# Ledger of designs, part 113: designed miniproteins, single chains, continued (3)

Each design is a single chain, and the fold is of that chain. pLDDT is the mean over its residues in the fold that is shown.

## One batch from the design tools (miniprotein)

Design m11929
Fold by ESMFold2-Fast:
Order: structure tokens, then sequence, then C-alpha cells
Structure m11929 (fold): chain A 92 residues (1-92)
């Protein structure tokens, strides 16, 4: 595993732990760090655009959604989505 892949996996793990603790702002910050890392290492403009779009949607959802459980699900889905997009690029 590359240093960047290891860092992404650690950020994903931290984001999920923060969601479980109810630290939604901390989870969102970890997700921003994941997006920044993918943007830095990705060579695929579509992957970068998809990750940026996913982050923007989740940031808006965290600000506007009153259901904390819905927010936690959205954050978990975004973490998994970013990892899947990055892994798909590596497999191509």
Amino acid sequence: MSPEEKELEELARRALELVERGDLEGALEALRRMAELIEKVSRDAETVEAVRGMLAVVEEFVRTEPDEEAVRRALRDAVEGMLSMYRAELAA
C-alpha cells in the first residue's frame, strides 16, 4: 500500500469513528482531508470532480438536515464513496 493509500485509509477510519462518537464536524473535517488527498494524487479529472461534488453535497446536508441519524448515514456513505472512487481509479 502506498503512503497516500495508507493515509486515506486512516482518514476514512477516523471519519467513521468520529461519526460514531457524534462528532459530526470532526467527521466532516476528516472527509475534507480525504477529498484534498484524492485531489492531490488523482490523475482523473472525473474522479476529482465527483469527490468535490460529494463533499459539497455532504457539507450542505450537515448544515441543513435536522435529523442527526440521517447526517451520520450521509457522512458514512460519503467516506465509503470516496474510498470506492479512489480504488476504482487505481484499478483502471
Scores: mean pLDDT 81

Design m11930
Fold by ESMFold2-Fast:
Structure m11930 (fold): chain A 72 residues (1-72)
Amino acid sequence: AAAAQEQARKAAESLTIGLLRNPGSKVVAERLVEQMSKLSPEEAKELLERAVEEAKRHSEVAEYFKELAEKA
């Protein structure tokens, strides 16, 4: 359903902004990955790439996202 995808995308975007404001928050990062699983693979990839780039400042969080990208 298009409405469900739109809701998931907005949630993922909000969580991405939350992660950018608080880069060390693993809880926000995990919530973001969960919402991204409800998006199309192309949309999820774009959001994941942005999150990995921003999380690079925090090596622990960056490593977590890189491992998720390999397994996704």
Scores: mean pLDDT 66

Design m11931
Fold by ESMFold2-Fast:
Structure m11931 (fold): chain A 83 residues (1-83)
Amino acid sequence: MEEERKKAAEMLRRAAEAAREDPEKGVELLRETAEFLKEATSSEEFQKLGELAQAQAETLRENPGAAPGVAEGLEKAAEEIEK
């Protein structure tokens, strides 16, 4: 679980960085993150994170201007999963 949490946090941070720099790449990384979380987890916590990543990918796809807010949310999620 510790390695899975660390990888999830790293993927969320990478998606946040990409969302700020290139929203299209941010959407791709968020979809990869959601897929990882759904595959890696039998836990409710990881499933909720996967749903969050999926929702953020759709928000960013529909409105690239939401990138700063999406990135902030992903960074907070990464901090929480590492606790």
Scores: mean pLDDT 80

Design m11932
Fold by ESMFold2-Fast:
Structure m11932 (fold): chain A 97 residues (1-97)
Amino acid sequence: SLEEVEAQARRLVEEARRLSKTDPFGAEVLAGLLEIQYGVELSIARRNPGDAETWRAAAVYAEALAEVYRILGYPDSVVERLQKEAEELRKKAEEAE
């Protein structure tokens, strides 16, 4: 469900924030998990383009991944690209309603 997706994304961001200071490699592992989850949800949304919830799930993971990349000091261009992708996915969700 979307609620479970939102809870999972929030938990992963919070854990990455904690690990970023003491275990940056652990935080990178969480970024990798978010990359996989984003890819999976995006694939599901593309196969179900009329389902607004699938586009929202993809947007949630894109937003979470952008925040973890920001925490890890990735370039602003990478963070901004993911934020823009999330905005486009939210627009697709609105259009699917």
Scores: mean pLDDT 89

Design m11933
Fold by ESMFold2-Fast:
Structure m11933 (fold): chain A 87 residues (1-87)
Amino acid sequence: AVSEAKQYLQAGQYSKARAVLEQYGADFSSSVKALDDIETMLNSASNDEQKELISTAIDLLRYQVGANTPVPPKYEERLKALEKKLS
């Protein structure tokens, strides 16, 4: 399932990637809601599959946020903090 979402992102099939990720509890109808849900998921992540899921969700969120410029500075800081925590 996680690898499927990643494959959809790599293929540019963002709607399909979103549908897979939303089944894990992230709500992508709002960039703010998606970010809050991803932060919650990361706090409970205990294995590599969950971390890969969160990494994939951040990649999708980066795409959605980049399509709706300008990105608020505080939002960009939160995204970078999540990416750093996964590194």
Scores: mean pLDDT 72

Design m11934
Fold by ESMFold2-Fast:
Structure m11934 (fold): chain A 94 residues (1-94)
Amino acid sequence: GEAVLEVLEALAKHHLEGLENNESYSAEEQEQLLIELLERIFGRRFTPEELREWAERFEEEVAKAPEEFKERLKKIEEEYEKKVEELRKKREEE
C-alpha cells in the first residue's frame, strides 16, 4: 500500500507544478506521466497491461484497506485539493 500512496503523492505534486506553470495535461499525457512516475518509483518500465493490472489491484487494495490506509488516502486528496484552490486563487489575484 505504501508505494501506491507514494505514486499518488508524486503524481499530485507533478500536476500541481504543471498548474503553477500554466500547463494543462491531456488524458494521454496524464497516462504517460503515470507510467514515468511508476518507472521512477519501482525502477522498471510498466507495459499498458501492467499499468491496468496495477490500477485494478489499487482499486481492490483500497476496497479491502484498513481505516488507516483510507485516512492517508483522504489526507492526500485533501492536501491536493487545497493546493489546487490556493493556485487558482493566486492566479485570480495575479
Scores: mean pLDDT 64

Design m11935
Fold by ESMFold2-Fast:
Structure m11935 (fold): chain A 98 residues (1-98)
Amino acid sequence: SMEEVLEKMERRAEEIRARGAEIVARARADPRLSPAQRAAIERQVATAVDLADRAVELAREAVEKNDMRKLTIAQFLLLAAEGEIELAERQLERVAAA
């Protein structure tokens, strides 16, 4: 059902928020990162969280209005958010390894 899709999306968005907080904490604690590198990672995380929040908001509206197209768009936004958080994590790993 659309409601089950929304529940799964809300859980995935919460996972993005949790991973984002962990990435930011790790970036702030790592003395090997320059201020510019830290700011870039924090901006990437902020983008991921914003996309996840917008995806859930759109999905809630889609369920309320029984709008399957809007729900599909919301799911693509959440996938984009997952991609952004993964990029932020990889940026942190690459800078830490250099």
Scores: mean pLDDT 89

Design m11936
Fold by ESMFold2-Fast:
Structure m11936 (fold): chain A 84 residues (1-84)
Amino acid sequence: SAAEEAARKAIIQEAGATFDAVGAATSPETRALLEATKVGAETGQLSPQELARIGDAATEAARADDPALGEVVAAERERLLAAL
Protein backbone atom coordinates (compact mmCIF):
# COMPACT_ATOMS: atom_id res chain seq x y z
CA SER A 1 0.00 0.00 0.00
CA ALA A 2 0.99 3.67 -0.30
CA ALA A 3 1.13 3.91 3.51
CA GLU A 4 3.50 0.91 3.75
CA GLU A 5 5.73 2.38 1.00
CA ALA A 6 5.79 5.77 2.78
CA ALA A 7 6.70 4.06 6.09
CA ARG A 8 9.62 2.15 4.47
CA LYS A 9 10.88 5.36 2.79
CA ALA A 10 10.73 7.19 6.15
CA ILE A 11 12.78 4.45 7.87
CA ILE A 12 15.38 4.51 5.05
CA GLN A 13 15.64 8.33 5.25
CA GLU A 14 15.93 8.28 9.08
CA ALA A 15 18.68 5.61 8.87
CA GLY A 16 20.52 7.72 6.25
CA ALA A 17 20.39 10.80 8.51
CA THR A 18 21.79 8.77 11.45
CA PHE A 19 24.58 7.31 9.25
CA ASP A 20 25.45 10.86 8.02
CA ALA A 21 25.65 12.14 11.62
CA VAL A 22 27.84 9.20 12.76
CA GLY A 23 29.99 9.54 9.60
CA ALA A 24 30.67 13.21 10.41
CA ALA A 25 32.06 12.14 13.83
CA THR A 26 34.18 9.15 12.64
CA SER A 27 37.10 8.28 10.31
CA PRO A 28 36.93 8.77 6.50
CA GLU A 29 36.94 4.95 6.14
CA THR A 30 33.92 4.53 8.46
CA ARG A 31 32.20 7.47 6.71
CA ALA A 32 32.64 5.73 3.32
CA LEU A 33 31.12 2.45 4.61
CA LEU A 34 28.16 4.33 6.17
CA GLU A 35 27.62 6.24 2.90
CA ALA A 36 27.68 2.94 0.94
CA THR A 37 25.08 1.46 3.35
CA LYS A 38 22.89 4.59 3.02
CA VAL A 39 23.07 4.65 -0.82
CA GLY A 40 22.46 0.88 -1.02
CA ALA A 41 19.30 1.22 1.10
CA GLU A 42 18.04 4.36 -0.73
CA THR A 43 18.56 3.00 -4.28
CA GLY A 44 17.54 -0.62 -3.60
CA GLN A 45 20.52 -1.74 -5.73
CA LEU A 46 21.83 -4.10 -3.04
CA SER A 47 20.11 -7.33 -1.99
CA PRO A 48 19.13 -7.56 1.71
CA GLN A 49 22.12 -9.92 2.21
CA GLU A 50 24.55 -7.48 0.53
CA LEU A 51 23.10 -4.58 2.55
CA ALA A 52 23.53 -6.66 5.76
CA ARG A 53 27.20 -7.35 4.88
CA ILE A 54 28.11 -3.71 4.15
CA GLY A 55 26.10 -2.64 7.24
CA ASP A 56 28.09 -5.11 9.37
CA ALA A 57 31.37 -3.70 7.98
CA ALA A 58 30.16 -0.14 8.74
CA THR A 59 29.18 -1.18 12.30
CA GLU A 60 32.58 -2.83 12.93
CA ALA A 61 34.47 0.22 11.60
CA ALA A 62 32.31 2.60 13.70
CA ARG A 63 32.88 0.49 16.85
CA ALA A 64 36.65 0.65 16.26
CA ASP A 65 36.45 4.49 16.02
CA ASP A 66 33.94 5.00 18.88
CA PRO A 67 32.21 2.07 20.68
CA ALA A 68 29.16 4.22 21.57
CA LEU A 69 28.67 5.38 17.95
CA GLY A 70 29.19 1.78 16.80
CA GLU A 71 26.21 0.70 18.94
CA VAL A 72 24.09 3.50 17.39
CA VAL A 73 25.01 2.15 13.91
CA ALA A 74 24.28 -1.45 15.01
CA ALA A 75 20.79 -0.51 16.31
CA GLU A 76 19.92 1.53 13.18
CA ARG A 77 21.22 -1.24 10.86
CA GLU A 78 18.97 -3.77 12.67
CA ARG A 79 15.95 -1.44 12.37
CA LEU A 80 16.67 -0.73 8.68
CA LEU A 81 17.06 -4.42 7.72
CA ALA A 82 13.82 -5.32 9.60
CA ALA A 83 11.96 -2.70 7.48
CA LEU A 84 13.21 -4.10 4.12
Scores: mean pLDDT 87

Design m11937
Fold by ESMFold2-Fast:
Structure m11937 (fold): chain A 73 residues (1-73)
Amino acid sequence: ARVTSAELDVTELDPDRQTARVVLTVTGDDGLAGLKATLARLEGHGIRVEDVKILSQTPTQVVAEVTLRFPAP
């Protein structure tokens, strides 16, 4: 699905655990498909998606709270 915009807001950062909590706002032709593609891209780069909470959903926009874990240095 085509993503027209993706906005990321970091709400919590824990460097000791290599984790971050972010709010993703994905807008496009299919908001859910755009969110899934964005998360798959992050995982493809070695970032682990630990948790996903959908905060709001419309056909063209999804807002989700996502917990990310980065690879150890």
Scores: mean pLDDT 77

Design m11938
Fold by ESMFold2-Fast:
Structure m11938 (fold): chain A 61 residues (1-61)
Amino acid sequence: SRLEQQVENALAMLEELSKVLSDEQVRNVAAAILEELRTRSGASEEQLAALERRIQEIIAK
């Protein structure tokens, strides 16, 4: 689905950004992506919570 593609694209982008940006900058980008998915893509709270966990795993490297 479009939402699934947006999520996977966002995670791939965050993983690449984590190689060149600080943890704080990556968290700021991640927060913006989560808000975009919540407000414009209609992502459920369950989908957002799952995505947030995956983002935390990327940052915790």
Scores: mean pLDDT 78

Design m11939
Fold by ESMFold2-Fast:
Structure m11939 (fold): chain A 99 residues (1-99)
Amino acid sequence: MKIVDDVYKFLKGLDKKVEKKDLEEFFKEAEKAGIPLEIVIAALRYFALNYKGPITKEHLKVLLDVLVENKEELKSLKTADEIGEFVYNKAKPKLEALE
């Protein structure tokens, strides 16, 4: 999927430690859960810009759980920044538990 390649390049441009396979699995599971692609991209890009740590498989699982739990509310948000901030704030306490 071209979008996974584009996002992977974006994350590598930010010097993020991320595996392409984990990113591909993340997008595939989000699609299965019925989350619109634009919401998934907005959430991941915001997280990558604001989170100082790596983007491991475990971090992606936390983001996916937040996206699935809040998918209807996320569909009501109007901007990528609103979507990204919402997901990041919901994920932050769960991400701190991965240390």
Scores: mean pLDDT 83

Design m11940
Fold by ESMFold2-Fast:
Formats: structure tokens, sequence, C-alpha cells
Structure m11940 (fold): chain A 87 residues (1-87)
């Protein structure tokens, strides 16, 4: 049996557009950056989505702060929403 958490990650890998919509809510991400990140994430569909902030930093134009926000958008949506509401 596949754990619910892994199933959720697999579903996100199958639909990079859904992740992209959440990424668009991160301060400082415009349409071009959002599109580039979504395309890069699609390349991981066979090996699994990056599961750590460090792995997300290997994406083009992704620094430490942005990598952390992307990680929260994928795995910790509620925490990302809370941070946006505070700023």
Amino acid sequence: AVPDQLRSVIDQIRNATTIGERLRNIPGIGDDRHNRISISLTRYSSSGYPQTVDQLQTLDDVGPTLARMIYMAIYQKDRLDQLIDQI
C-alpha cells in the first residue's frame, strides 16, 4: 500500500500546474519564474519530486528562501498560507 503522503506527492508530480498555482502565491514569483519552476518539476516525475529544501535549491533561479517556500507550498500548504497572511 502507498502511504497517503506519498500518494499526494505522486499526484502533485502528475499535475505540475497545481503546484504552479500555489507557487504563484509566493511573494516575488511572477508568471515567467512560475512557468520555469513548473517545467523543472515535471522533469522529476520519473525519479520523484524533490523532497528536501536542498534538492529544490538545485532548480534554476531558486535560492534558499524560495526553495523553502516551494517546499512549504508542496508539503506544508497551511504553513505557507500562514506566512503569506502575516506579511
Scores: mean pLDDT 56

Design m11941
Fold by ESMFold2-Fast:
Structure m11941 (fold): chain A 95 residues (1-95)
Amino acid sequence: MSPMEQFLQKLKRLIDNYDIIKKNGSPTMVDIHRLNFATFVVQLTEDNPEVLKDPKVKEAYELGKKAIDLADKGDYFGALREAEKTVELVKEIVE
């Protein structure tokens, strides 16, 4: 299995976990999980920089970094929006 295929399998597991929380969790739990999702996407991408050759992976990485930056600045509403965009783009990547 290629490094990209291994990375995509990790992202797929991340999406599957997110969907479970989205169905069963409170709105607050879903928001926290969106921010954690963005952080995990950034960390997984930085651990596997070869995957940045994919333009959609690079875009997801940049959205995830923006979500983290906005959260660090106290713009939690903006952070949640960018984190949601990260989730939706990652769903497109793994589907």
Scores: mean pLDDT 84

Design m11942
Fold by ESMFold2-Fast:
Structure m11942 (fold): chain A 71 residues (1-71)
Amino acid sequence: HMPSDEELERNIALIQLATDLAVARSLGVEEAVKKVEEAIDRINQATSAEEIRELYKKAREEVDKILKEKE
């Protein structure tokens, strides 16, 4: 069984977001937690590898902004 591009990108994105969620929770930044949870939901509903990559990129940029503004 060879993973499809969509399956591979989804699995990678979800693993990365699980790490991001743990970090956001450990920092107590509720806004970042919500943003990561929203991204996980959207990526689970995405139907193409390109859509998954774009959703993950946007989520990372938004979480990074939130964390920088809370410092």
Scores: mean pLDDT 81

Design m11943
Fold by ESMFold2-Fast:
Structure m11943 (fold): chain A 62 residues (1-62)
Amino acid sequence: EEEILQEAEKILKNFCKENPNATIEEAINQVFGNFIEKNKTLTLEQRQKVKSYVEEYVKKNC
């Protein structure tokens, strides 16, 4: 689980550098959607954790 969040963080860090004024909605649609597409085997609980992590990261860093 920690490895999944670390991978999501790397993607988000690059996304925020390219889009410093991105909204949470934009990050969810672009970063979370892409992450789920790449990791289709994630459980519902893991998907919820990643989504929450994306929202919190964008609020803090974008």
Scores: mean pLDDT 76

Design m11944
Fold by ESMFold2-Fast:
Structure m11944 (fold): chain A 92 residues (1-92)
Amino acid sequence: MIDKEPSPEVKELANKAIELARKAGKLMDQGKFEEAAKYYVEADELATKAIELARKQNDVNGEVMAAIALIQVAVLKATASPEFLEAYEKLK
């Protein structure tokens, strides 16, 4: 499986998750915590779908790509302000 490119669907999901995480980060910098939390939740969902799809397909390269997206989403939450965390909890 090392010689196989990531699944196009896994690649698309992982890339979209990273894009949404970047948008969430920019919104946090602007103090738009409620909007940032919505983008964060969508990014986390897409990164999770990417990892699940890669595992289902035994796509090792896709799983690595999805794991990188998931780490980027996790770092965003780990570095978040209390205001962001409160907005995130309201979306649960």
Scores: mean pLDDT 81

Design m11945
Fold by ESMFold2-Fast:
Structure m11945 (fold): chain A 71 residues (1-71)
Amino acid sequence: SAYEELEKKVLDFLSLTPEEYESLSIEQLEEAIKLLEEMLKEKKKRGDTQGVAELEKLIKGLKEELKKKKA
């Protein structure tokens, strides 16, 4: 399903170390944020409050990294 495909892609990003996240290009960071925001919407629809909180924290960190690379 589309959800399972999205979940697999998100899991690939969640497996990255902080150093690997810092090494991502602007394009890769924007794609990662997009995928995580899509998963966040799905978890909100499903009532996964813990998953929502964890994804929001991760998205915030990636957005901060994106700002640093665009500065």
Scores: mean pLDDT 77

Design m11946
Fold by ESMFold2-Fast:
Structure m11946 (fold): chain A 81 residues (1-81)
Amino acid sequence: KLSTEEQEQAFLRALAWLARHNPEAYEALLARIKEIQEQARKEGLSREELVKRILEELIRTLREINAPQEVIEAIERVLAS
């Protein structure tokens, strides 16, 4: 089981990987995260549900660009925690 700090570090590492290796996918993901945040505010979603939606979108983006398995698995572990 990952701690909250370990979960945050894994998320930040995946974002840093995207920014370096696929800047276009990184910018698209940031735009999508903003959209998810706005929808969550309108729907009155909990922080936990918002975080889950953001992590699911990150995993989807990583899979679409064929990111290394280690990067994808790190975020899958965060989602499972």
Scores: mean pLDDT 82

Design m11947
Fold by ESMFold2-Fast:
Structure m11947 (fold): chain A 80 residues (1-80)
Amino acid sequence: SIEELLKEFDKLLKEIEELAKKADEETKEYALSLIENLKEARDKVLEALKNGAISEEEAKEMLKELIKTAKKKIEELKKA
């Protein structure tokens, strides 16, 4: 469901935030910017769904791609 995808996405954002707390200043600034960009992308998907610009199925696909992106970025941050 969309609710389950949003919960998973929120959990990943919290993981990025925790990684940022332990990082150097440059990596921290990058991670905080990443969180803002991911939140904006999520909000745009939800607005498009609310306005009928996209279907629920399209919204789920877009959220899955955002989750995939967040997971990839978390792995990159863990290596930094």
Scores: mean pLDDT 86

Design m11948
Fold by ESMFold2-Fast:
Structure m11948 (fold): chain A 96 residues (1-96)
Amino acid sequence: MIRELVEEAAFIAQQIRMMAELEGDEEGARLADEVITLLVNAYRSLQRGDYDEALRYVDQARAAVDRIVARYPNNPLAHRLRDIMAEIDRLMRQSI
């Protein structure tokens, strides 16, 4: 479940990156690439069982996603990415 949400978030971030590249928005593409990198690192940390490291990468990705939402306030993909990141954080913090 958490892994599948991380995969979905990475896929949406890739869509945002492609959109930004097509529009010539270098800063938007950079922010999306940052989110993708952080989510890949979170996924690898989860695969290794390093939950604390994964949570730190998710927290960093959430901050980068907030910057994407601020940059693209009317883009439904940006809002969906934010909502998925919030769900990932919620589920990870409830795993006792």
Scores: mean pLDDT 87

Design m11949
Fold by ESMFold2-Fast:
Structure m11949 (fold): chain A 93 residues (1-93)
Amino acid sequence: DLEEELEKVKKKLSEVSLKIVEIALEKGVLKPSGASLEELRKSSSETQIVMGSAAMAALEKKGEVDPEVEKLKKEFDELVAKRKKLLEELRNK
């Protein structure tokens, strides 16, 4: 149950992370030359999540208000918090 929930959160977090990276690349706030979106889609979920976090930070520095980006940021933060809680519960079992 906890392991299944963790996998679902991880998959959703990867999806949200990829969407945030795509938007950041389209807005020119991320360097596209080091990691193409194609390579990122093939990488581990951990790599996708790290890149999603970096994309969020880049978008925040830009200071533009984008309702879609704000929605994705909120979803990302909620999923990160949920993943952390599930991992703590799994470790304490």
Scores: mean pLDDT 75

Design m11950
Fold by ESMFold2-Fast:
Structure m11950 (fold): chain A 70 residues (1-70)
Amino acid sequence: SMSEEARREIERLLKETEEELKRNKGNPLKQAIIMFRAMAELEDIRLRTGDVELVDEASKRLLEIYKKIK
């Protein structure tokens, strides 16, 4: 289903973003750029799938990842 495919894509995005943020720990500007790119990718998923609730949850998870690494 589209929702299952979107969930898999979001899990991949969040994992890759967390790894990239960890590699750039101590570089606030680079971390900000990484976060903006991840948010843009989530917006593309929202527009493609129409699953606003799924993407809202993913955005909250993304912010929690960022807060833990910062």
Scores: mean pLDDT 87

Design m11951
Fold by ESMFold2-Fast:
Structure m11951 (fold): chain A 81 residues (1-81)
Amino acid sequence: MEEIDREVGRIVEEGSRRAAEQPEKADAYREETARRIAEVTGDPQAGDAMLRSLDVARQSADDLLKVGEEVDKMIAERRAR
C-alpha cells in the first residue's frame, strides 16, 4: 500500500514535470498519467481522483511562489531605498 502510494506519486510527478515543460501537451500527459495510476492501483477512478488532488496542490504551491516573489520584491525595494 505505501509502496504503491509512493510509485503513484512518482508517476504523477513525472507527468506534471512533462506537462510543465510542454503546456500544449499537458492534457495528453495528464491522461497518460491517469491511465498509469489506474493500472498500478487497479482502480480506473483512482487516476482521475489523484490528478484532481495533485492539480489543486500544485496550483496552491504555484500561487504561493508567486505571492512570495511579489512580497519579497516589495520588501527588497523598500529596504534598498
Scores: mean pLDDT 68

Design m11952
Fold by ESMFold2-Fast:
Structure m11952 (fold): chain A 65 residues (1-65)
Amino acid sequence: MLSEEKKKEILKEVESLGVPVPSKEQIEEIAKKFGVKESSVRKVYLEKQIEEGIELIKEGVEKSM
């Protein structure tokens, strides 16, 4: 399982990307950088995305996904 420290570092990297929805390639790069699974990065990012704005997520998924 990911430690709280690792989650914080992953979130910083996601924030540094300056995008609301990271691409699969960006997720893979972050996963390799922190030595974690892509699924772990996705989980951390999705948790933060939901907290940031449910309405924005709904619109973003419809348009960007």
Scores: mean pLDDT 69

Design m11953
Fold by ESMFold2-Fast:
Structure m11953 (fold): chain A 62 residues (1-62)
Amino acid sequence: ADVPVSRLELAAALVESGALTQKQAAAVLGVNQSTLSNYLKQLRALRAAGASSETLQALAEA
């Protein structure tokens, strides 16, 4: 079964806020570090392009 999208979103938020490192967030929330790394890269790219939270959630499903 796939990791819930909400866990990826929470992990990304914790990393982006500087509360946790990528490895710590992945371990705490039980997400794959590679998946989280890819998600964060895409989030940063989309944010730079002016993406909304809805677009970021759609990306997490992919």
Scores: mean pLDDT 71

Design m11954
Fold by ESMFold2-Fast:
Structure m11954 (fold): chain A 61 residues (1-61)
Amino acid sequence: AMSYEELTAFWLDLMRWAASQGASPEQIAAAMEAAIAAETDPVVRRALRDALAQFREEWAA
């Protein structure tokens, strides 16, 4: 099983990769919000939320 730190890093890197392939920040955020809503594991859900928050900060800069 992946740790919280590994999960957060994985999802953040995946979002950054999707942006590099031409996905808009809005499309990425919408997809991640849907994934968070569907996730039942609280550790995985927290990792997804924290990764998305970090991604949003990077795009706001």
Scores: mean pLDDT 83

Design m11955
Fold by ESMFold2-Fast:
Structure m11955 (fold): chain A 86 residues (1-86)
Amino acid sequence: SAEGKELAEEAKRKAKEGARLVKEGRKLLKEGGDATRATALILRGIGLLFEARLLAEKATKLGDGEEAKKAVLEAAKEAGVELPEI
């Protein structure tokens, strides 16, 4: 469906951005940067990954979620974030 495809694309975008933010925040902590900024980046990234998981689940119920589901789980794994199965 059109709606399912839109949800799948949004899930992929949010997952990619979420993983990026978590990785940036972790790198900033490792390099001895601003811990407050690093923590904010990590928390924002985790939030986006959880939103992406929810969107991928909704897309899957509409028959359009398989690619998004895989992308979300791969992004979370790359960022070191544990997500429930979709």
Scores: mean pLDDT 86

Design m11956
Fold by ESMFold2-Fast:
Structure m11956 (fold): chain A 95 residues (1-95)
Amino acid sequence: LEEKMLAAVEKYLPEADALYAAEPGDREARLEKTRELLVKAVRDALGEEVGERFEELAERYLAGEMSSKEFAIELARVFLEEGVVTEEDVQANLE
């Protein structure tokens, strides 16, 4: 997991840096671009199915259909079900 995520972060880091340089007035556009960048990174690192499920969760979260806590729990389930993380990784993150 770490190797794939690290490679994805490295690949998309320049786009993220440019995004964070945007003015506060563009917050909504910046949030949408951040979502698109994260979806690309997840698809490239973890595959289309994980990317599609992540995109659906991110869209629902941004629409206000779920809380940050619910989003985190559902994302952890996707990663666990798709074999992206182990139960040990999830337990460590709950620490």
Scores: mean pLDDT 65

Design m11957
Fold by ESMFold2-Fast:
Structure m11957 (fold): chain A 91 residues (1-91)
Amino acid sequence: MTEEVARENAERLIRSAKKFVDELPKIKKEIESLPPKEKERRRASLVSAGGVLIAALDFVLSQLPEDSELVEPLREARREVEKARDELLKL
């Protein structure tokens, strides 16, 4: 992957991570209001989505130089998504 494409992917993933984290309180409230079967399916789907996002963040991080200005934002985004996924697992 070119560095330019890696930067564009990093910025897109950081935005996706922020959206995932920002929507978590609303999502948790929605899940807690669902019947048990639907709650389990919705929670599992979101945990899976968080896992995919973490994998994508890790991949892009591996494609960037260590001195890239995006390394720290990507690491922070990954930490926030991991925390959000852990909160979903506790439901």
Scores: mean pLDDT 84

Design m11958
Fold by ESMFold2-Fast:
Structure m11958 (fold): chain A 95 residues (1-95)
Amino acid sequence: SPLQEAEKLLNDASERIENSKTKEEVLKILRELAKKLQELADKTGDEAIRLLAENVEDVYKWLESNKDRLSTEQVKNEARGRLYDSWLNALRQSA
């Protein structure tokens, strides 16, 4: 299903974030994830995936605005937590 493809993209991104050494790497992963999710939403017409893509873009914007006050570890933890929340919101929308 489109949601299973989106879940795989999120899990791959979460793993890359855990292995990242800089805030800039985390932000790049989030931008790439948002783009891939938007492309998936465009191909499938799935509104839950479109919402997920928008939420991931919001995670990116929040972290970019707050990165200077956060450590790299805090950026990674915030990114992963917010991605998980975004996924749960998408699951609620698809139900």
Scores: mean pLDDT 88

Design m11959
Fold by ESMFold2-Fast:
Structure m11959 (fold): chain A 66 residues (1-66)
Amino acid sequence: SNPKVEEFLQAAETALEAGDYVEAEVQLGLLDLYVAVNKIELTPEQQVRLDDLRQRAREGLERLLS
């Protein structure tokens, strides 16, 4: 697995645990750019984890913007 992908996923999880939904969205956006630019194929497990984190970050951010 790519260690930089794991760093971004862990940073997003840490931000969500702290209630920092803006930082979680930033980390997930940086992960998306990193994956796209470097043409990285995520594992199925990484993809499921990313999708879960995206959903949680969006829901948290939407509550802040309401």
Scores: mean pLDDT 86

Design m11960
Fold by ESMFold2-Fast:
Structure m11960 (fold): chain A 102 residues (1-102)
Amino acid sequence: MLEERIREARRVAERGKAEGRVLEGAVKAGAILAGLSEEEADEFVDAVRAGDAARVAALQAKAEANYEKYLKEGLEKKIEEASEEIEALLRPAAEELRRARE
């Protein structure tokens, strides 16, 4: 269910914040909201780091197919609200990391 994916995405974002890996947490949370599992979101981050364009493309295609299904089911607003909530959760930590680098 979408609600379970939202809960998973929030959990992953909170973990990223707690571990000081805010950007990784944001990417994984976004991938889960788009329709990937937690394992597939981890594979996506690993594929990006490895420069595995074929694996990245395959996971993006799967996310797009799942997202299109959510759009057809009228769940766009729930996904948007969840995305905004996760961004708000991570924003203070992302700003702290940005200030530390600048």
Scores: mean pLDDT 75

Design m11961
Fold by ESMFold2-Fast:
Formats: sequence, structure tokens, C-alpha cells
Structure m11961 (fold): chain A 117 residues (1-117)
Amino acid sequence: KSREAAREAAENLREIGEETGIELLLRYMNDEAGKKVAEGARLMLEKAREDEEIRKLVEIGIGSLKNSFMNLAKAAEMLYERGDKEVTREVVENLKTAEKYASEEAREKIEEILEKL
């Protein structure tokens, strides 16, 4: 019972952290392109809610601000490897729209994933 209450509290704090990270990302990328990145991150969290590996990578992505694109692109690639090609396409198209904020390495990763789709 105590472990269940602690798990519920941890899940609530985790969801607050995810939303806070997305809000900070939107402040960093304060334009329409930034909204597309936030939309992609939320879509990945929704689809990977029970996939700890992907969920954690999205959390790292949204929390890193300056390195968000590489981690988000890597999370989208993991969704593709797990068979969710439709969600991966949506997310990668959103990241492509905002690629002006991405590093050269992140843009290369986005292009590699688009070639697989």
C-alpha cells in the first residue's frame, strides 16, 4: 500500500515534469515551429506512456532545451523500430518543420528517419 501511494505520487510528479519541460521548450522556441516540436513530444509521450525507454528519452529531450532535437529524433526512431511508423512520421515531420533550431547532427538524424519512412 505504501509503495502504491509512492508510485502514484512519483507518476504525478513525472507528468508535472513532462509538462514543465514542454512549457520551457515553448519559451525557448517561441514560434509556430516550437509548437510543432511540443506537439511531437506530446504525441510520443501519449503513444509511449507504457514504454519506459522511449518515455525517458522524450523527457531527456524536452528537458535538454539546446539538445532537444537529437533526443526527440532518437525517441521517434525507437517508435519506428517498435512498429509505430505512423506516429514516427507525424513526429519527424513536426521536427523537420522546426529544424532551424536543430544541430547539424540532429538534422542528419531527422533526414535518416524520413528516408526509412
Scores: mean pLDDT 81

Design m11962
Fold by ESMFold2-Fast:
Structure m11962 (fold): chain A 87 residues (1-87)
Amino acid sequence: ADKLVEEADKLARELSAQTGKFDVKKLVEIAELYEEAGKLSTGRRAAEYFFRSASIYEFLSTMPIPNAEEYKKKAEELRKKARELLA
């Protein structure tokens, strides 16, 4: 889990260096790494990773791209899973 989070954080920092630009493919990769880290973790730590992944998918769902609706659905599913872990 920790290695996946480190990879996601690294990619996010690289993307931030390109101020004023965004890369949909890199954002999806970062979201997938956080989601995977959530699956490999438990409790509050897993919930935090699912919330991070959901936030990225929610951002992607606001873009004029073909998969926007799928990303919105994915964000909702990940937030539900995170809340269930905290119940």
Scores: mean pLDDT 78

